# Designed miniproteins, single chains, continued (5), part 3

Each design is a single chain, and the fold is of that chain. pLDDT is the mean over its residues in the fold that is shown.

## One batch from the design tools (miniprotein)

Design m16072
Fold by ESMFold2-Fast:
Structure m16072 (fold): chain A 88 residues (1-88)
Amino acid sequence: MKRILIDEKTVNPENLERMKELAEELGLEVEVASLDQEELQRRWAGLSEEERDLQRLLEIAAAENLNVEEVKELEKLSEKAREEQLNL
């Protein structure tokens, strides 16, 4: 199961709520934390490439007011791009 790490300090409250809603609709495990910059970078480095890509998509979706269907399509495109790059 893919995990999402949301930094409460860097995401505004409105975007935080939207990210949580989208992540729950996508069946993701959500961790909300108030981390310092060094700890955030370390935790981020511990995520898989897929988990990091998915988190970036959720941040974009919250900022751009995208719905869950749009997020699913972007995730699908991101996965395809990653697979194509690995096959080169």
Scores: mean pLDDT 72

Design m16073
Fold by ESMFold2-Fast:
Structure m16073 (fold): chain A 75 residues (1-75)
Amino acid sequence: MELEKEIDETLDFLRPTIEALVAAGRPDEARDMAVDAIRQTVERLLRQGKVTPEEAEEAYERGVKRADDLVAALA
């Protein structure tokens, strides 16, 4: 699914920044940044008519869990 791939690409793009923030003792900021980026990606695809509101909500929930797991693994 394009939405899942876009979320994966968003998290991969942010990974160096997330790692730097966690290393600096700022895991909450890293998590908030990742979640905001996922939200922006989902909203963009929804605005473009590429996903339904239901698909957007489900993908956002999964993306938030992925962001939380990533930050926890680095902390």
Scores: mean pLDDT 82

Design m16074
Fold by ESMFold2-Fast:
Structure m16074 (fold): chain A 77 residues (1-77)
Amino acid sequence: MDKVAEAARKAGEEAGLPQELVDAITEAARQHGDDPDALVKAIAEVTAEFTKDLSPEEREKVLLGTARVVKAALDAM
């Protein structure tokens, strides 16, 4: 099964991201696991939607975690 989606899920869990965000990122990776540009864009859109109602401090923590997920997903491609 999709190595990119599994890498994204594992990296998100290891980074301590909320499960709802990890699930959304994993789904984006399943849909775009063969297109790195589409994958990065999809993860950015999911993260932006998730963080819109968060405090600046919580948003920074999520963005740092998401950057690690993007790296892990791209490394798995």
Scores: mean pLDDT 81

Design m16075
Fold by ESMFold2-Fast:
Structure m16075 (fold): chain A 62 residues (1-62)
Amino acid sequence: MEKSVILSEAGVILGAATFIKAPEEVIEKLRELYKELKASKDINEMREIAEEMRKIFDEVEA
């Protein structure tokens, strides 16, 4: 259950970054992390990747 929630949250972050027209390098990094997140089999690793995506997105808003 938590895996699906983490994937959904990460997807929203990527979508939001694309919607606000974040720099292409930021969108590319978020896409890379999202692919790693989908490939992960460890929920703790998935949480760390999603947290990294959130930090990157928050930096773009600053």
Scores: mean pLDDT 79

Design m16076
Fold by ESMFold2-Fast:
Structure m16076 (fold): chain A 115 residues (1-115)
Amino acid sequence: SKEEEIRKLVEEIVQIFRDFLDGKITVDEAVERIYELLKKIAELVTSPEDVEIFRKIMDEEIARIEKEDPERAGLYRSFLQSVATATDLINAGKEDEAKEFLRDTVKHLKRLAEQ
């Protein structure tokens, strides 16, 4: 289903962000992988009903992360809010702005994780 496809893409994006925070991948690798998955989400999220499904999935993912990684849950919440903004930029045809926004976001959140 569309909900299951969006959920899998969000879970993959969260795993990429986790790998980035853990120093397993570079910022360039994280941005490119997240961007490709966000393009797929942008193609799936085309109606107001799809937007509500996407929001519900992100909220459920945050609840899961709060249980698994309570210390970093705030970073993941901020990241998923940025994912929503980047998806909007992609849908507006602002692909370069979406990539720059993702790069700035993941770099900023990694600095916060290191404090």
Scores: mean pLDDT 88

Design m16077
Fold by ESMFold2-Fast:
Structure m16077 (fold): chain A 70 residues (1-70)
Amino acid sequence: EADEYVEQMRRILAAAKRLPGISDEAIARLEELLKQAEEYRRAGDIAMVREVLQKAREVFAEAVAAVTAA
């Protein structure tokens, strides 16, 4: 269900905002991806919601790696 994927993205964004040292750019990118996912959900394009969720996971993983390396 598309609603479940959007909820997963909201959890990713919330986790990112709690991460010390995360960049404002990473947060902004995740917020843009969440907005895109909500738009695709309204359009009924579940496949695109999944793709946007995958991109959000990649952005989050990169942000975590950057903070860990610091």
Scores: mean pLDDT 82

Design m16078
Fold by ESMFold2-Fast:
Structure m16078 (fold): chain A 74 residues (1-74)
Amino acid sequence: MKASEEQERRTLASFEALLRHALAEARSADEARHYVAAMREMWETEAKTYELSPEVQARAEALLAEAERAADAM
């Protein structure tokens, strides 16, 4: 099922907020990496279910890459 532009925008904003919260709550680099991995799996399911646009998927991948770098820096 294809998501609307508004649905894609809301989904991306929610994902960014959850990812930011998970990193803030992480007590160690290992915990942060675990959270980022779980968020990646969650996003892959969401993107497949709603046929999210390549643009939105690219933005989510950029957020995940930044989160992975932040976890590695802990």
Scores: mean pLDDT 80

Design m16079
Fold by ESMFold2-Fast:
Structure m16079 (fold): chain A 72 residues (1-72)
Amino acid sequence: DEYKRLLELAEELLKEAKETKGSKGVTFLSSAGIYYSGAIFEMRLKGSSDEEIKKLSEEATKKIKEVLKYLS
C-alpha cells in the first residue's frame, strides 16, 4: 500500500512539473524523484525481485528525463 501511495505521488508530481513553468517545475520534478526513491525502497523491503526493482528504476529515470526536457 505504501509503495502504491508513493508511486501515485511521484506520478502526480511529474504531471505538475510538466504543467508548471520555470523553477517551480524543477522543484516538483525533484520531489517526484524523492517519491520514486521511496517506492523503490518499499519494493526492497517487500522482497521484490531485482528485475522488478530495476524496471521501476529505469522507468522512473526515463520519465524524469523526459519531463526535464520540457523544463529546459
Scores: mean pLDDT 82

Design m16080
Fold by ESMFold2-Fast:
Structure m16080 (fold): chain A 63 residues (1-63)
Amino acid sequence: MNPALRTLHLASDAIEKALAAGDTQGVRDAANAAREQSIKEGFDPKEVQAAADALVAGAEADL
């Protein structure tokens, strides 16, 4: 599986919940949790970090 798609998939639900709560800290926490999980699964840390950063930027723009 593509590391960027895996990180996106893991982060999407958690970020959606944080956005529903209006919680900017929760958005960052959700993205970090997905990043850590993807790295633990053996995906490339650089690709995972880039994907997580893009998700946070997109979600924060929606707030």
Scores: mean pLDDT 74

Design m16081
Fold by ESMFold2-Fast:
Structure m16081 (fold): chain A 87 residues (1-87)
Amino acid sequence: DAEKKALEEALKNTREEAEALGLSEEEKEALLKATELFHKAYVALKKGDKEAAKEYAKKAAEELSKVVGEENAKAFLDFALAAIEKA
């Protein structure tokens, strides 16, 4: 179960980084949720479902906006959507 292990590793790394950055509990929760949603986007893209990948990326950016603000989250989303479209 490579996908499960990849998600577990991503969540562990995200938690460790959030703690190192001194993020609040609300920010840590948002960042972990964003990480899970980006993983779902990656899995959808791997299966060839670009539309599902874009929807997960949008939801991930909404969570990420709670940590980095709306403008930075939008820039990340625009980049992610372009990358998904080109894949």
Scores: mean pLDDT 82

Design m16082
Fold by ESMFold2-Fast:
Structure m16082 (fold): chain A 83 residues (1-83)
Amino acid sequence: MDKEKLEKAEKTRKQADELERQGNYESAARGYELTGEVYESLGLYEKASISYEKASKMYKKLGNDKKAKELQEKAEKAKKKAK
């Protein structure tokens, strides 16, 4: 397993969680989106789906409905790949 990529994804997720708690929804959304992409590249589709859903919720809070929809679609596709 690519332990280094997994560790980086987990750190990025924790940073995004902290940014969300601070009300920095733009940076949190970017962090969750990046985390989802890394988890997806590792075949961790369930974790990728959750990260994309969190990013979608952050963009929804920002009023960016188009980006929120795109990330919700990514979450649904990742969820379908989870076995």
Scores: mean pLDDT 85

Design m16083
Fold by ESMFold2-Fast:
Structure m16083 (fold): chain A 83 residues (1-83)
Amino acid sequence: MAALQLANQAFDLMMQGDQKLDQKDYKSAIDLYTQSIRLLDQAIKEAEDGSSDTRDFLDDGRTIAQKKLDEAKKLLQQSEEES
């Protein structure tokens, strides 16, 4: 059950990232989403010998986390001043 535990931790990190994104703490949001993606990548590797349903669930979660990461990076770039 390591894959599901990793997925649960990843979704908790995504929720924390969403909270930081709402607070305009884009750097913390990026860090949290990046950690979430790493845990989902580990969960996918652990599930490589598992069912397609579990893989589909993890792949969907990873896609969501990646979109959130891309959004946070875009918002950070828009908020930062160029020196």
Scores: mean pLDDT 80

Design m16084
Fold by ESMFold2-Fast:
Structure m16084 (fold): chain A 80 residues (1-80)
Amino acid sequence: LEELLERLRKLLEEKGASQETIDAFEQAVADELADPTSTALAKFLNLLHSNPKDLEIFLEALRELGLSGTAEFIRNLFGL
């Protein structure tokens, strides 16, 4: 899990996601790992909804890591 999350963070940086998005992702991961009932990831996804460029970068990163089903779920969640 930690290796997957680190690879995802690196892909976000390499694809040019904003520092705000990268920081929010790191915070959401930390919050979820501390408390599995946390809504931190849902809040992070809502942040991405307000930034279409970073949302598309995140979806591309998920697909590159073999998480295309997760990417499709998130796209549908945002009505795309």
Scores: mean pLDDT 75

Design m16085
Fold by ESMFold2-Fast:
Structure m16085 (fold): chain A 99 residues (1-99)
Amino acid sequence: SEKKKIAAKVVLIKGRLEGMLAKYLSKEELKERLSKRINLDELTLEDIRKLIKEAKELAEKVIELFKDGNEEEQRMREEAERYLKELEEIEKKVEELEK
């Protein structure tokens, strides 16, 4: 399913970005992340849009926090910038699936 492929990609991107921010997340935010189980087969297009929005917000947070970082943090910032572009392309594909 195209929907399932998109959902899987967004979940993977979100997880990677959350990993980059793990040391900056609150104890409550970390618990919420660890307790979430996502069944890709049960996700609606609205759920996918929400995940894309959350992933984009995480990417923007990585970019801002690491703008003046060391070499490792600059690599994470560049990866987050690539993910932000990929999420924008995925968002357009989701819009096409709703038509």
Scores: mean pLDDT 78

Design m16086
Fold by ESMFold2-Fast:
Structure m16086 (fold): chain A 100 residues (1-100)
Amino acid sequence: MPSVDEIIAEAEARIAEIVASESDPEALARKLAEVLREALERMPEDASLNQVRLLVHRMMSVAQELVAARLSPEDAARLMALFTAEAGRLLLEREAELAA
């Protein structure tokens, strides 16, 4: 099974590929959210909450930098709002699972 660091690195690489290939902000937000969901599912069962938060933080940071460089400010803001909302929802769901 891949390590947490390998999962983060693969997720970051996939975000870069998606941002390079997709021009529609809503489709981009959906694809980025899917990368995050898949990365969370690939995390080890014993992954700490801090490791889960690190994954989300790293993906959000990389997405923000890449969309800011590629999209208009308005499209980047809209995409990041949609992605941030979905990432927050997925993180809260994972935190609830780890607390149970």
Scores: mean pLDDT 81

Design m16087
Fold by ESMFold2-Fast:
Structure m16087 (fold): chain A 82 residues (1-82)
Amino acid sequence: MLEELSPEEQEEAKAALARFEARLKARAPDDEVVKRLVEQLKNGVGFGGSEADFSAEERAARRLIDAILGELAAEVKAREPV
């Protein structure tokens, strides 16, 4: 809702999500908290809570997710210079 993606943008978003999941599996294959947070992202649920709402394990998983997302964003930005 709010912004409708074109079919091309939807395909690119799916491809980006697949790359993100592959990197997570490489770094934390057996982390149940990471798997849960990835499932939330897939369902369109953002990390809208404060740090006070997370356990130490959830904060660590969120930092890992943020790091991988940052790496992917930097790669996209390098591919598309302004």
Scores: mean pLDDT 63

Design m16088
Fold by ESMFold2-Fast:
Structure m16088 (fold): chain A 83 residues (1-83)
Amino acid sequence: MAEIEALAERIESKEEITDEDIEEAAEAYKRGLIARGVPEEAAELAAEAGREYLLLLKRGVPEEEAKAKVRPTFEKAQALAAA
C-alpha cells in the first residue's frame, strides 16, 4: 500500500510517472503482501487494483472516482485474504 500511495502522491504533484514506475510499484506491493503471508491470488488482485488506481490518476481521474472504480477488486482481494 505504501508504495502505491507514494506513487499516487507523485502523480498528483504532476511528476512524470512512466508505466514502468507503476508496474514496479504494483510488483513491490504484491511482494510485500506475499511476504506478510497474504495468499498469492489475493496479493495479485490487490496489486492489479493498485496498478489500475495509479493508471487512472495518471490519466487525470479524481482520487475519489479512481478509488470507487478499483474498490470491487480491492474488496475481492480482502475477502480472499481473510478466507
Scores: mean pLDDT 80

Design m16089
Fold by ESMFold2-Fast:
Structure m16089 (fold): chain A 68 residues (1-68)
Amino acid sequence: APLSVEELRARFLERARAEAAKAGVEIEVSEAGEVTVKGEIVTPTGTLTPEQIRAEIEAALAEIESLA
């Protein structure tokens, strides 16, 4: 059976948290859907700020929501 939008969101967040944890970043999502990011990721091309990481996650969540 296909996953619900809520299940797709939960699986995406679980994967995102696992990847973020490898970089020392913590991701939390409130019941209201607010994304909170603690920490930053240093890359060869620059530093990803908590605001940039949050924006990417919010964009992905909005895309999942559009599948409903």
Scores: mean pLDDT 74

Design m16090
Fold by ESMFold2-Fast:
Structure m16090 (fold): chain A 97 residues (1-97)
Amino acid sequence: SAETERALEELRKRIEELGKKTEAFEETKKVLDMLDELVRLGVSAEQLRAILKYMKLLESEFPITKEDLTKVFYVAVVAADSGLSEQEVLALYRAAG
């Protein structure tokens, strides 16, 4: 749908921006491949928007290095699927190593 395409484009841009900022070129490719797989599996525009929201939250609360990029995306995906609160997603990120 047009909504899914717009949500996907915004999330892709954020991943690419974060990857460039952290010089995480290989990790950026891996995260984009994971995003493409979620799209093939039928992820909704609402889920994509939630992933972007949680990624922005994690970026605002933690110093993100290139090694963290994949972890940020995984935690955001889990949080979006589970409907976690801000406090819960921050706790999940800390627990994830």
Scores: mean pLDDT 88

Design m16091
Fold by ESMFold2-Fast:
Structure m16091 (fold): chain A 81 residues (1-81)
Amino acid sequence: SMSPEQLLAFLEQLHREQEREIEEAIAKNDKETLKRMLEGNEKFIELLEEVKAKHPEHAERLDELIERVKRISEEVRKVLE
């Protein structure tokens, strides 16, 4: 099983990969992919909040990741409008 620190590093890496996919979808004007990624980001924030509740010692790093996901989601919403 993953340690809490390993889990957090994994979640940060997952989001970096998601950001790259979002950037590629924006470049290709792939609005269907952007819509799916936006829905995925909402679920990812829910997961991060649950991890934060279980591991308050990592709350600062998780809050930084949550805010980053929210900022990326806002940029995606602007592209979709």
Scores: mean pLDDT 88

Design m16092
Fold by ESMFold2-Fast:
Structure m16092 (fold): chain A 74 residues (1-74)
Amino acid sequence: MELLERLIEFTRLYNEALAATADDPEKRAEVDRIRAEVEQILQDYLQGKISKEEALARIDELTERVRALVEEAR
């Protein structure tokens, strides 16, 4: 369940970041890039290219980047 829990937390912050950056095209582009990186991490994990531990760590890093974007938009 760890991967699902990470994805739920990421999705919550991603939705907050979308709302917070709606009028900032540069920050919105960064949010979209982070989403694409998460999708790539999930594909790599599902294809056996990376371990679960590596996938969790990378998702956690991207979750913190999204959190920082929400804070910057305040």
Scores: mean pLDDT 83

Design m16093
Fold by ESMFold2-Fast:
Structure m16093 (fold): chain A 76 residues (1-76)
Amino acid sequence: GDPLKLENNKGPFSLDSPIDLGILGMPDILTRTTLGDVIKNKLLQFISTLEKKYGFKVVSGSNDDKLEAIKEAMNS
């Protein structure tokens, strides 16, 4: 479905970054191993805030799964 593709674009883990947060447009997060850990925790906190704000649940409960989803979205 074509309509599902358009609706999917507004998801936080979409291949496109439809939200003005720029979270998916920060490749330096994955580039910086040491700094990436700090940013990783900040992203996980932000994702938790989004889950609370929008009332949705990520299919994965682990922090690693959430980060993997972000990496996949950035790399496509």
Scores: mean pLDDT 51

Design m16094
Fold by ESMFold2-Fast:
Structure m16094 (fold): chain A 80 residues (1-80)
Amino acid sequence: ASPEVRELLIEAASLEFEAFWALRNNAPDEKLQEIVKRIDDLIARFKAILAKETNPAQKALLEQEIKALEDLKRELKEKI
Protein backbone atom coordinates (compact mmCIF):
# COMPACT_ATOMS: atom_id res chain seq x y z
CA ALA A 1 0.00 0.00 0.00
CA SER A 2 1.06 3.63 -0.52
CA PRO A 3 2.46 5.57 2.48
CA GLU A 4 -0.81 7.53 2.68
CA VAL A 5 -2.89 4.32 2.77
CA ARG A 6 -0.52 2.75 5.32
CA GLU A 7 -0.94 5.77 7.62
CA LEU A 8 -4.75 5.45 7.39
CA LEU A 9 -4.53 1.69 8.07
CA ILE A 10 -2.50 2.43 11.22
CA GLU A 11 -5.12 4.99 12.34
CA ALA A 12 -7.89 2.45 11.61
CA ALA A 13 -6.12 -0.26 13.66
CA SER A 14 -5.67 2.15 16.58
CA LEU A 15 -9.35 3.17 16.45
CA GLU A 16 -10.49 -0.48 16.21
CA PHE A 17 -8.38 -1.29 19.30
CA GLU A 18 -9.91 1.67 21.18
CA ALA A 19 -13.43 0.53 20.15
CA PHE A 20 -12.66 -3.04 21.33
CA TRP A 21 -11.59 -1.81 24.79
CA ALA A 22 -14.51 0.64 25.04
CA LEU A 23 -16.96 -2.22 24.37
CA ARG A 24 -15.14 -4.63 26.72
CA ASN A 25 -15.10 -2.07 29.56
CA ASN A 26 -18.79 -1.16 29.06
CA ALA A 27 -17.98 2.44 28.16
CA PRO A 28 -20.82 5.00 28.38
CA ASP A 29 -22.93 5.80 25.30
CA GLU A 30 -21.18 9.19 24.99
CA LYS A 31 -17.81 7.47 24.50
CA LEU A 32 -19.24 5.00 21.95
CA GLN A 33 -20.83 7.93 20.05
CA GLU A 34 -17.43 9.69 20.02
CA ILE A 35 -15.79 6.59 18.52
CA VAL A 36 -18.58 6.33 15.89
CA LYS A 37 -17.92 9.95 14.85
CA ARG A 38 -14.20 9.21 14.51
CA ILE A 39 -15.01 6.13 12.40
CA ASP A 40 -17.18 8.32 10.12
CA ASP A 41 -14.27 10.74 9.67
CA LEU A 42 -11.90 7.88 8.83
CA ILE A 43 -14.38 6.33 6.35
CA ALA A 44 -14.62 9.74 4.61
CA ARG A 45 -10.80 9.85 4.32
CA PHE A 46 -10.65 6.31 2.87
CA LYS A 47 -13.44 7.19 0.40
CA ALA A 48 -11.54 10.32 -0.73
CA ILE A 49 -8.51 8.14 -1.57
CA LEU A 50 -10.72 5.50 -3.23
CA ALA A 51 -12.21 8.18 -5.52
CA LYS A 52 -8.70 8.94 -6.88
CA GLU A 53 -7.45 5.33 -7.01
CA THR A 54 -6.91 3.73 -10.44
CA ASN A 55 -5.25 0.43 -9.38
CA PRO A 56 -7.88 -2.38 -9.09
CA ALA A 57 -6.07 -4.19 -6.25
CA GLN A 58 -5.76 -0.98 -4.22
CA LYS A 59 -9.45 -0.18 -4.89
CA ALA A 60 -10.40 -3.62 -3.53
CA LEU A 61 -8.24 -3.08 -0.43
CA LEU A 62 -9.76 0.35 0.24
CA GLU A 63 -13.31 -0.98 -0.29
CA GLN A 64 -12.62 -3.84 2.15
CA GLU A 65 -11.30 -1.44 4.81
CA ILE A 66 -14.31 0.87 4.37
CA LYS A 67 -16.62 -2.15 4.78
CA ALA A 68 -14.80 -3.24 7.96
CA LEU A 69 -15.18 0.26 9.44
CA GLU A 70 -18.88 0.41 8.44
CA ASP A 71 -19.41 -2.99 10.14
CA LEU A 72 -17.65 -1.77 13.31
CA LYS A 73 -19.75 1.42 13.29
CA ARG A 74 -22.94 -0.67 13.02
CA GLU A 75 -21.86 -2.86 15.98
CA LEU A 76 -21.13 0.21 18.12
CA LYS A 77 -24.46 1.85 17.22
CA GLU A 78 -26.32 -1.33 18.27
CA LYS A 79 -24.82 -0.88 21.78
CA ILE A 80 -26.02 2.73 22.07
Scores: mean pLDDT 84

Design m16095
Fold by ESMFold2-Fast:
Structure m16095 (fold): chain A 105 residues (1-105)
Amino acid sequence: MSSVELFEKGLEYFVAGDYEKAIEYFKEAFDLETNGVPIEDVTDPSVIPILLLLSEAYEKLGDYEKAQYYRDRAKEIIRKWGEDDPVVKSILRGGELRLQEVKER
């Protein structure tokens, strides 16, 4: 599976309410996208949607510490690139559109 295919599988489980399975697929998508780079060293904005969805899934499970961790990591990447960066804006919009598409299925 590609990182994109794993992310889409995670989205399917997320909208179905299976947050534990969603987290498994999102983590696998993250690992493939980052190719062994530690999460703290990741600056690639392509992982922002994955990190935000990991945060939301952990929040749904009541793991507020992990939810905050992934949210803060996503915010740090956005901060490094700038909130107004066109690449960051495009990636965030793409993530929102993909989630909406899965919900409509």
Scores: mean pLDDT 80

Design m16096
Fold by ESMFold2-Fast:
Structure m16096 (fold): chain A 110 residues (1-110)
Amino acid sequence: SEVQELIDEIITLLKEAKETYEKAGNEKLKKILDLAIEFFEELGKIEKVTKEDVLEMSKVLEEAIEAIHNKDYEKALEKLDELIEIAGKISEEAKELAEKLKKKVEEILK
């Protein structure tokens, strides 16, 4: 599946980013990247997800991670709300997955 190939490429890039933050001693971003990896692994199991949906969600999540790197947690949470809106247009299952991601990120950012 072209969708699965794209998801696998995104997961590879997220794993590389995780290794970079781990080497830098950024435990917060390392944990958040683990959650992002889990999100895309689970997204690959959901029906009706298109390549366009994956690209849009990947972009918004990358913007959230960049905001966390810059310690702009308000912007990061706004981007995760955008992720939930995108996922909600796909299915209830995708929405629940994005909501779970936001909740876990909020727990890390306390």
Scores: mean pLDDT 90

Design m16097
Fold by ESMFold2-Fast:
Structure m16097 (fold): chain A 55 residues (1-55)
Amino acid sequence: SLKDEIEKLEKESKELEAEAVRLLAAGDTARAQELAQRGREISKKIEELKKEAGL
């Protein structure tokens, strides 16, 4: 269902955010920025799915 798909993507987004923060703290800016970009792509997908679900 759309709701389950949204929840899965939100979990993945939070995991990517946590890893990006960890990498920034370790000084790995390049990898952190790569994960941030992936996080933005997931956020856009979540917004699209929420719109489809009437949220």
Scores: mean pLDDT 83

Design m16098
Fold by ESMFold2-Fast:
Structure m16098 (fold): chain A 92 residues (1-92)
Amino acid sequence: AGEKYARGAEEAARAAAEAARRGTAAGRAAAAVAAIGAATSALLGARQGAVSEEAAERAAEEARRAAKAAVAGDAERAEEEAERAAEAARAA
């Protein structure tokens, strides 16, 4: 059960990193949406007792930073933060 939420967060974070690398306005918007998805998956897992709350909160915080960087047009930072969100989700 917990693995499902961690995997969902990791997949969303990877999608955010890929979208950010495209360097387009559409890519940046897609990266923000994917990062929000990663945060949502991690938080849902925590609420169901499937993952640790600390790890879920960390994943959510890093996903929000990825979304903010993507909106700002900083693809490199968006990718770094998305990767950190995925690592935090895997540690949950």
Scores: mean pLDDT 68

Design m16099
Fold by ESMFold2-Fast:
Structure m16099 (fold): chain A 61 residues (1-61)
Amino acid sequence: LLPETQVLEFEVDLKDGSKVKSKITVTPNFEVSAETEATSESPEALKIKEIVEEGAKILSK
C-alpha cells in the first residue's frame, strides 16, 4: 500500500467578522493533527480553535 495522507481544509466566518481556518491532516495510520488559525481578538474564534485542536488530539492514536 502506498501511504496517502488525507488533508481537509475548512474556513469559518463568524458574525463578529472573525475567521477560523483549519487544516486537518490524517495519516494512513489514522494519526490526526490539526493546524488552526483564529482571530486572536475573538473569544469565540479562540474557543473554536481549541475545540478543533483538542478533537484532533482525541482522534489521534
Scores: mean pLDDT 73

Design m16100
Fold by ESMFold2-Fast:
Structure m16100 (fold): chain A 66 residues (1-66)
Amino acid sequence: GSIPQKAPQDLTVEDLQNMETEDLLRYLASVQLPQSLAEPVLQVLRDKQVPQATIDAILANNRLEV
């Protein structure tokens, strides 16, 4: 899948769900997420069976509290 061209604050849960897991992880490594997306991102990553250690690293990198 393609990485979305939207600003991080304009992303919806559906945009995140429709991304391939690898593309989503690359996107999240390169962008600063707003706090409002912390819980939706966590849920999408869990639904995609991403390891908890990887999820924790993404949240820490983005300074998100869950």
Scores: mean pLDDT 71

Design m16101
Fold by ESMFold2-Fast:
Structure m16101 (fold): chain A 61 residues (1-61)
Amino acid sequence: SMVEVALSVPKEKVEELKKLVKEVGGEILSELEGDRYVNYIIRVPEEAVEKVVSLGGGAVL
């Protein structure tokens, strides 16, 4: 099953997040760039949640 996750990702980890979302067959629903962080809402398999939240602070929606 797929879940939606809100994340605040350090800019240096953004490319790693994008690669990971693609690898797990997820999608980016929104992207809001800040100064030090980019805020994402993503949809990923439940099994991938722990891995994506390790890249930034976040919560399942």
Scores: mean pLDDT 84

Design m16102
Fold by ESMFold2-Fast:
Structure m16102 (fold): chain A 118 residues (1-118)
Amino acid sequence: MPSAAEQAEAAAEEFFEGVKKNPKDAELHKKLAAEFAERMAALLPEHADLVSGLLELVLEVAERLKDDPEALNEALEVAREMFRELLRLIEAGASREELQGVVMRGVNRIQEILDKAE
């Protein structure tokens, strides 16, 4: 069977591609986020709160950048890179402080994209 991290990475790709292909469909984004959150709670239950926070960020970014596809694609790629790094660190047994460091760097990069799009 594929590992929990491999399954999580595949689920993340489906989620991010779904948002990217449907940038103005806020109801679809919420549905995709809920489905991804349920899958992550099963695969990575100890990190469900972290995943939930990242999903809230992605939904906010998608709403704010729905009329700027270039900025949206850039922000979604930052979020995707952040999620891949988090999965790698989780597999390595990283501390909550190390995981928070990845989130803070990703959030700062996304905020710079949001600020430029205004």
Scores: mean pLDDT 81

Design m16103
Fold by ESMFold2-Fast:
Structure m16103 (fold): chain A 90 residues (1-90)
Amino acid sequence: SEEERRKEREELKELILERARELLAKQDWEEVRRQLEEALETDELTDYERELVLRMMRGREEAVEAIRERLERTPEESWDRAIEALKKLE
């Protein structure tokens, strides 16, 4: 059902965002920032993705906001990878 699928996707987005918040809150911010800097050196990022990474580097709150924004703009097919990854991580 369209309604059931919509609810499932909304729950998955919320779960992904919650996990991202938990990871960012408990990780060393210096380490996270280094990973973001490394990502910026990759010439394969889209302009949108590069802007998100730059925003994320401003702090944990900005990083969570950028992840939320990306999830909202992410096509449903791309969510299948996130769903599969979450199923392997319990």
Scores: mean pLDDT 68

Design m16104
Fold by ESMFold2-Fast:
Structure m16104 (fold): chain A 72 residues (1-72)
Amino acid sequence: MKEVQQKEEELQKRVEELRAEGERRAAAAFKESPVKGARVLTEAGGEAAFLEAQGQEEVDKLRKKAEEEALS
């Protein structure tokens, strides 16, 4: 139980850090060009979503294992 929660918290923290970094990069790009800023923002959003999906899949596998052990 706690291991799954810890992994989920670490994932959330990493996703938040990645989104914050992406927003910072986008803000810098917006100073150069609105087009570049929009592109960087879109790419950063995709990176965060991809990391979240991969991490969630791992968390889901751990949760399923814990549920199967509880039901057995």
Scores: mean pLDDT 75

Design m16105
Fold by ESMFold2-Fast:
Structure m16105 (fold): chain A 109 residues (1-109)
Amino acid sequence: SRREELFEYAYSLFSKVLPDEVARLVAEVIAGIEKLTLADIEALYQEFVNAYQAFLDLGFPEHLALEMAFMIFVENLKAKAAALGEPLTPEQLAKLDEARELLREKARS
C-alpha cells in the first residue's frame, strides 16, 4: 500500500541517524501524509541531516544538535503537510511530541 511504501522509505532514512523507536514514530507520521512523494521525504531527511551537521559545526554537543535539528524537522514536516492540504492531525502531532521526549530521555541516559 502507499502507507507501507511511505513508512518503509521514511524508516530506512531516519533510522540511520535517529534511535529506532524515534525513527518508527517519524515514519508512522510520514506514512499518514498520503500526498507526500518519496522525493519529499528525501528532501525532509536531507534538511534534517544538514541542520544536525550545522549545529555540530557550531560546536553544540551531539545530543543537543540532534534535538535542535529534530525540532526544525518537525516544523518543516508541519509546513509541508499543510502545503499539501493535509495538515498534521492531533494524533500525528502527539506522536512527534512523543518522539521528541524519547530523544531527550535517551540523551539523559
Scores: mean pLDDT 89

Design m16106
Fold by ESMFold2-Fast:
Structure m16106 (fold): chain A 81 residues (1-81)
Amino acid sequence: SLLEQGRELFREGKRALDEGDYEKAAELFEKSIELLSQVDTPEAKRLLGQALAYLGRAYSRLGDWEKAEEAFLESARVYGE
């Protein structure tokens, strides 16, 4: 399912972030977000919010503050719904 594929990409993104591969982490979180955004369930929405927050963290580590801010604001929006 898209939910399970999105969850696995999110898990791989977290591993890449822990390993210091911030570019790979951002790419994996972006792919996770793309899949999770297509699933209209509370579980997918919760995971989408988490993936967006982690994407913000990855961009912050890359020094891309504009993309980091956009990701964090979108995460807050998703949780606020």
Scores: mean pLDDT 89

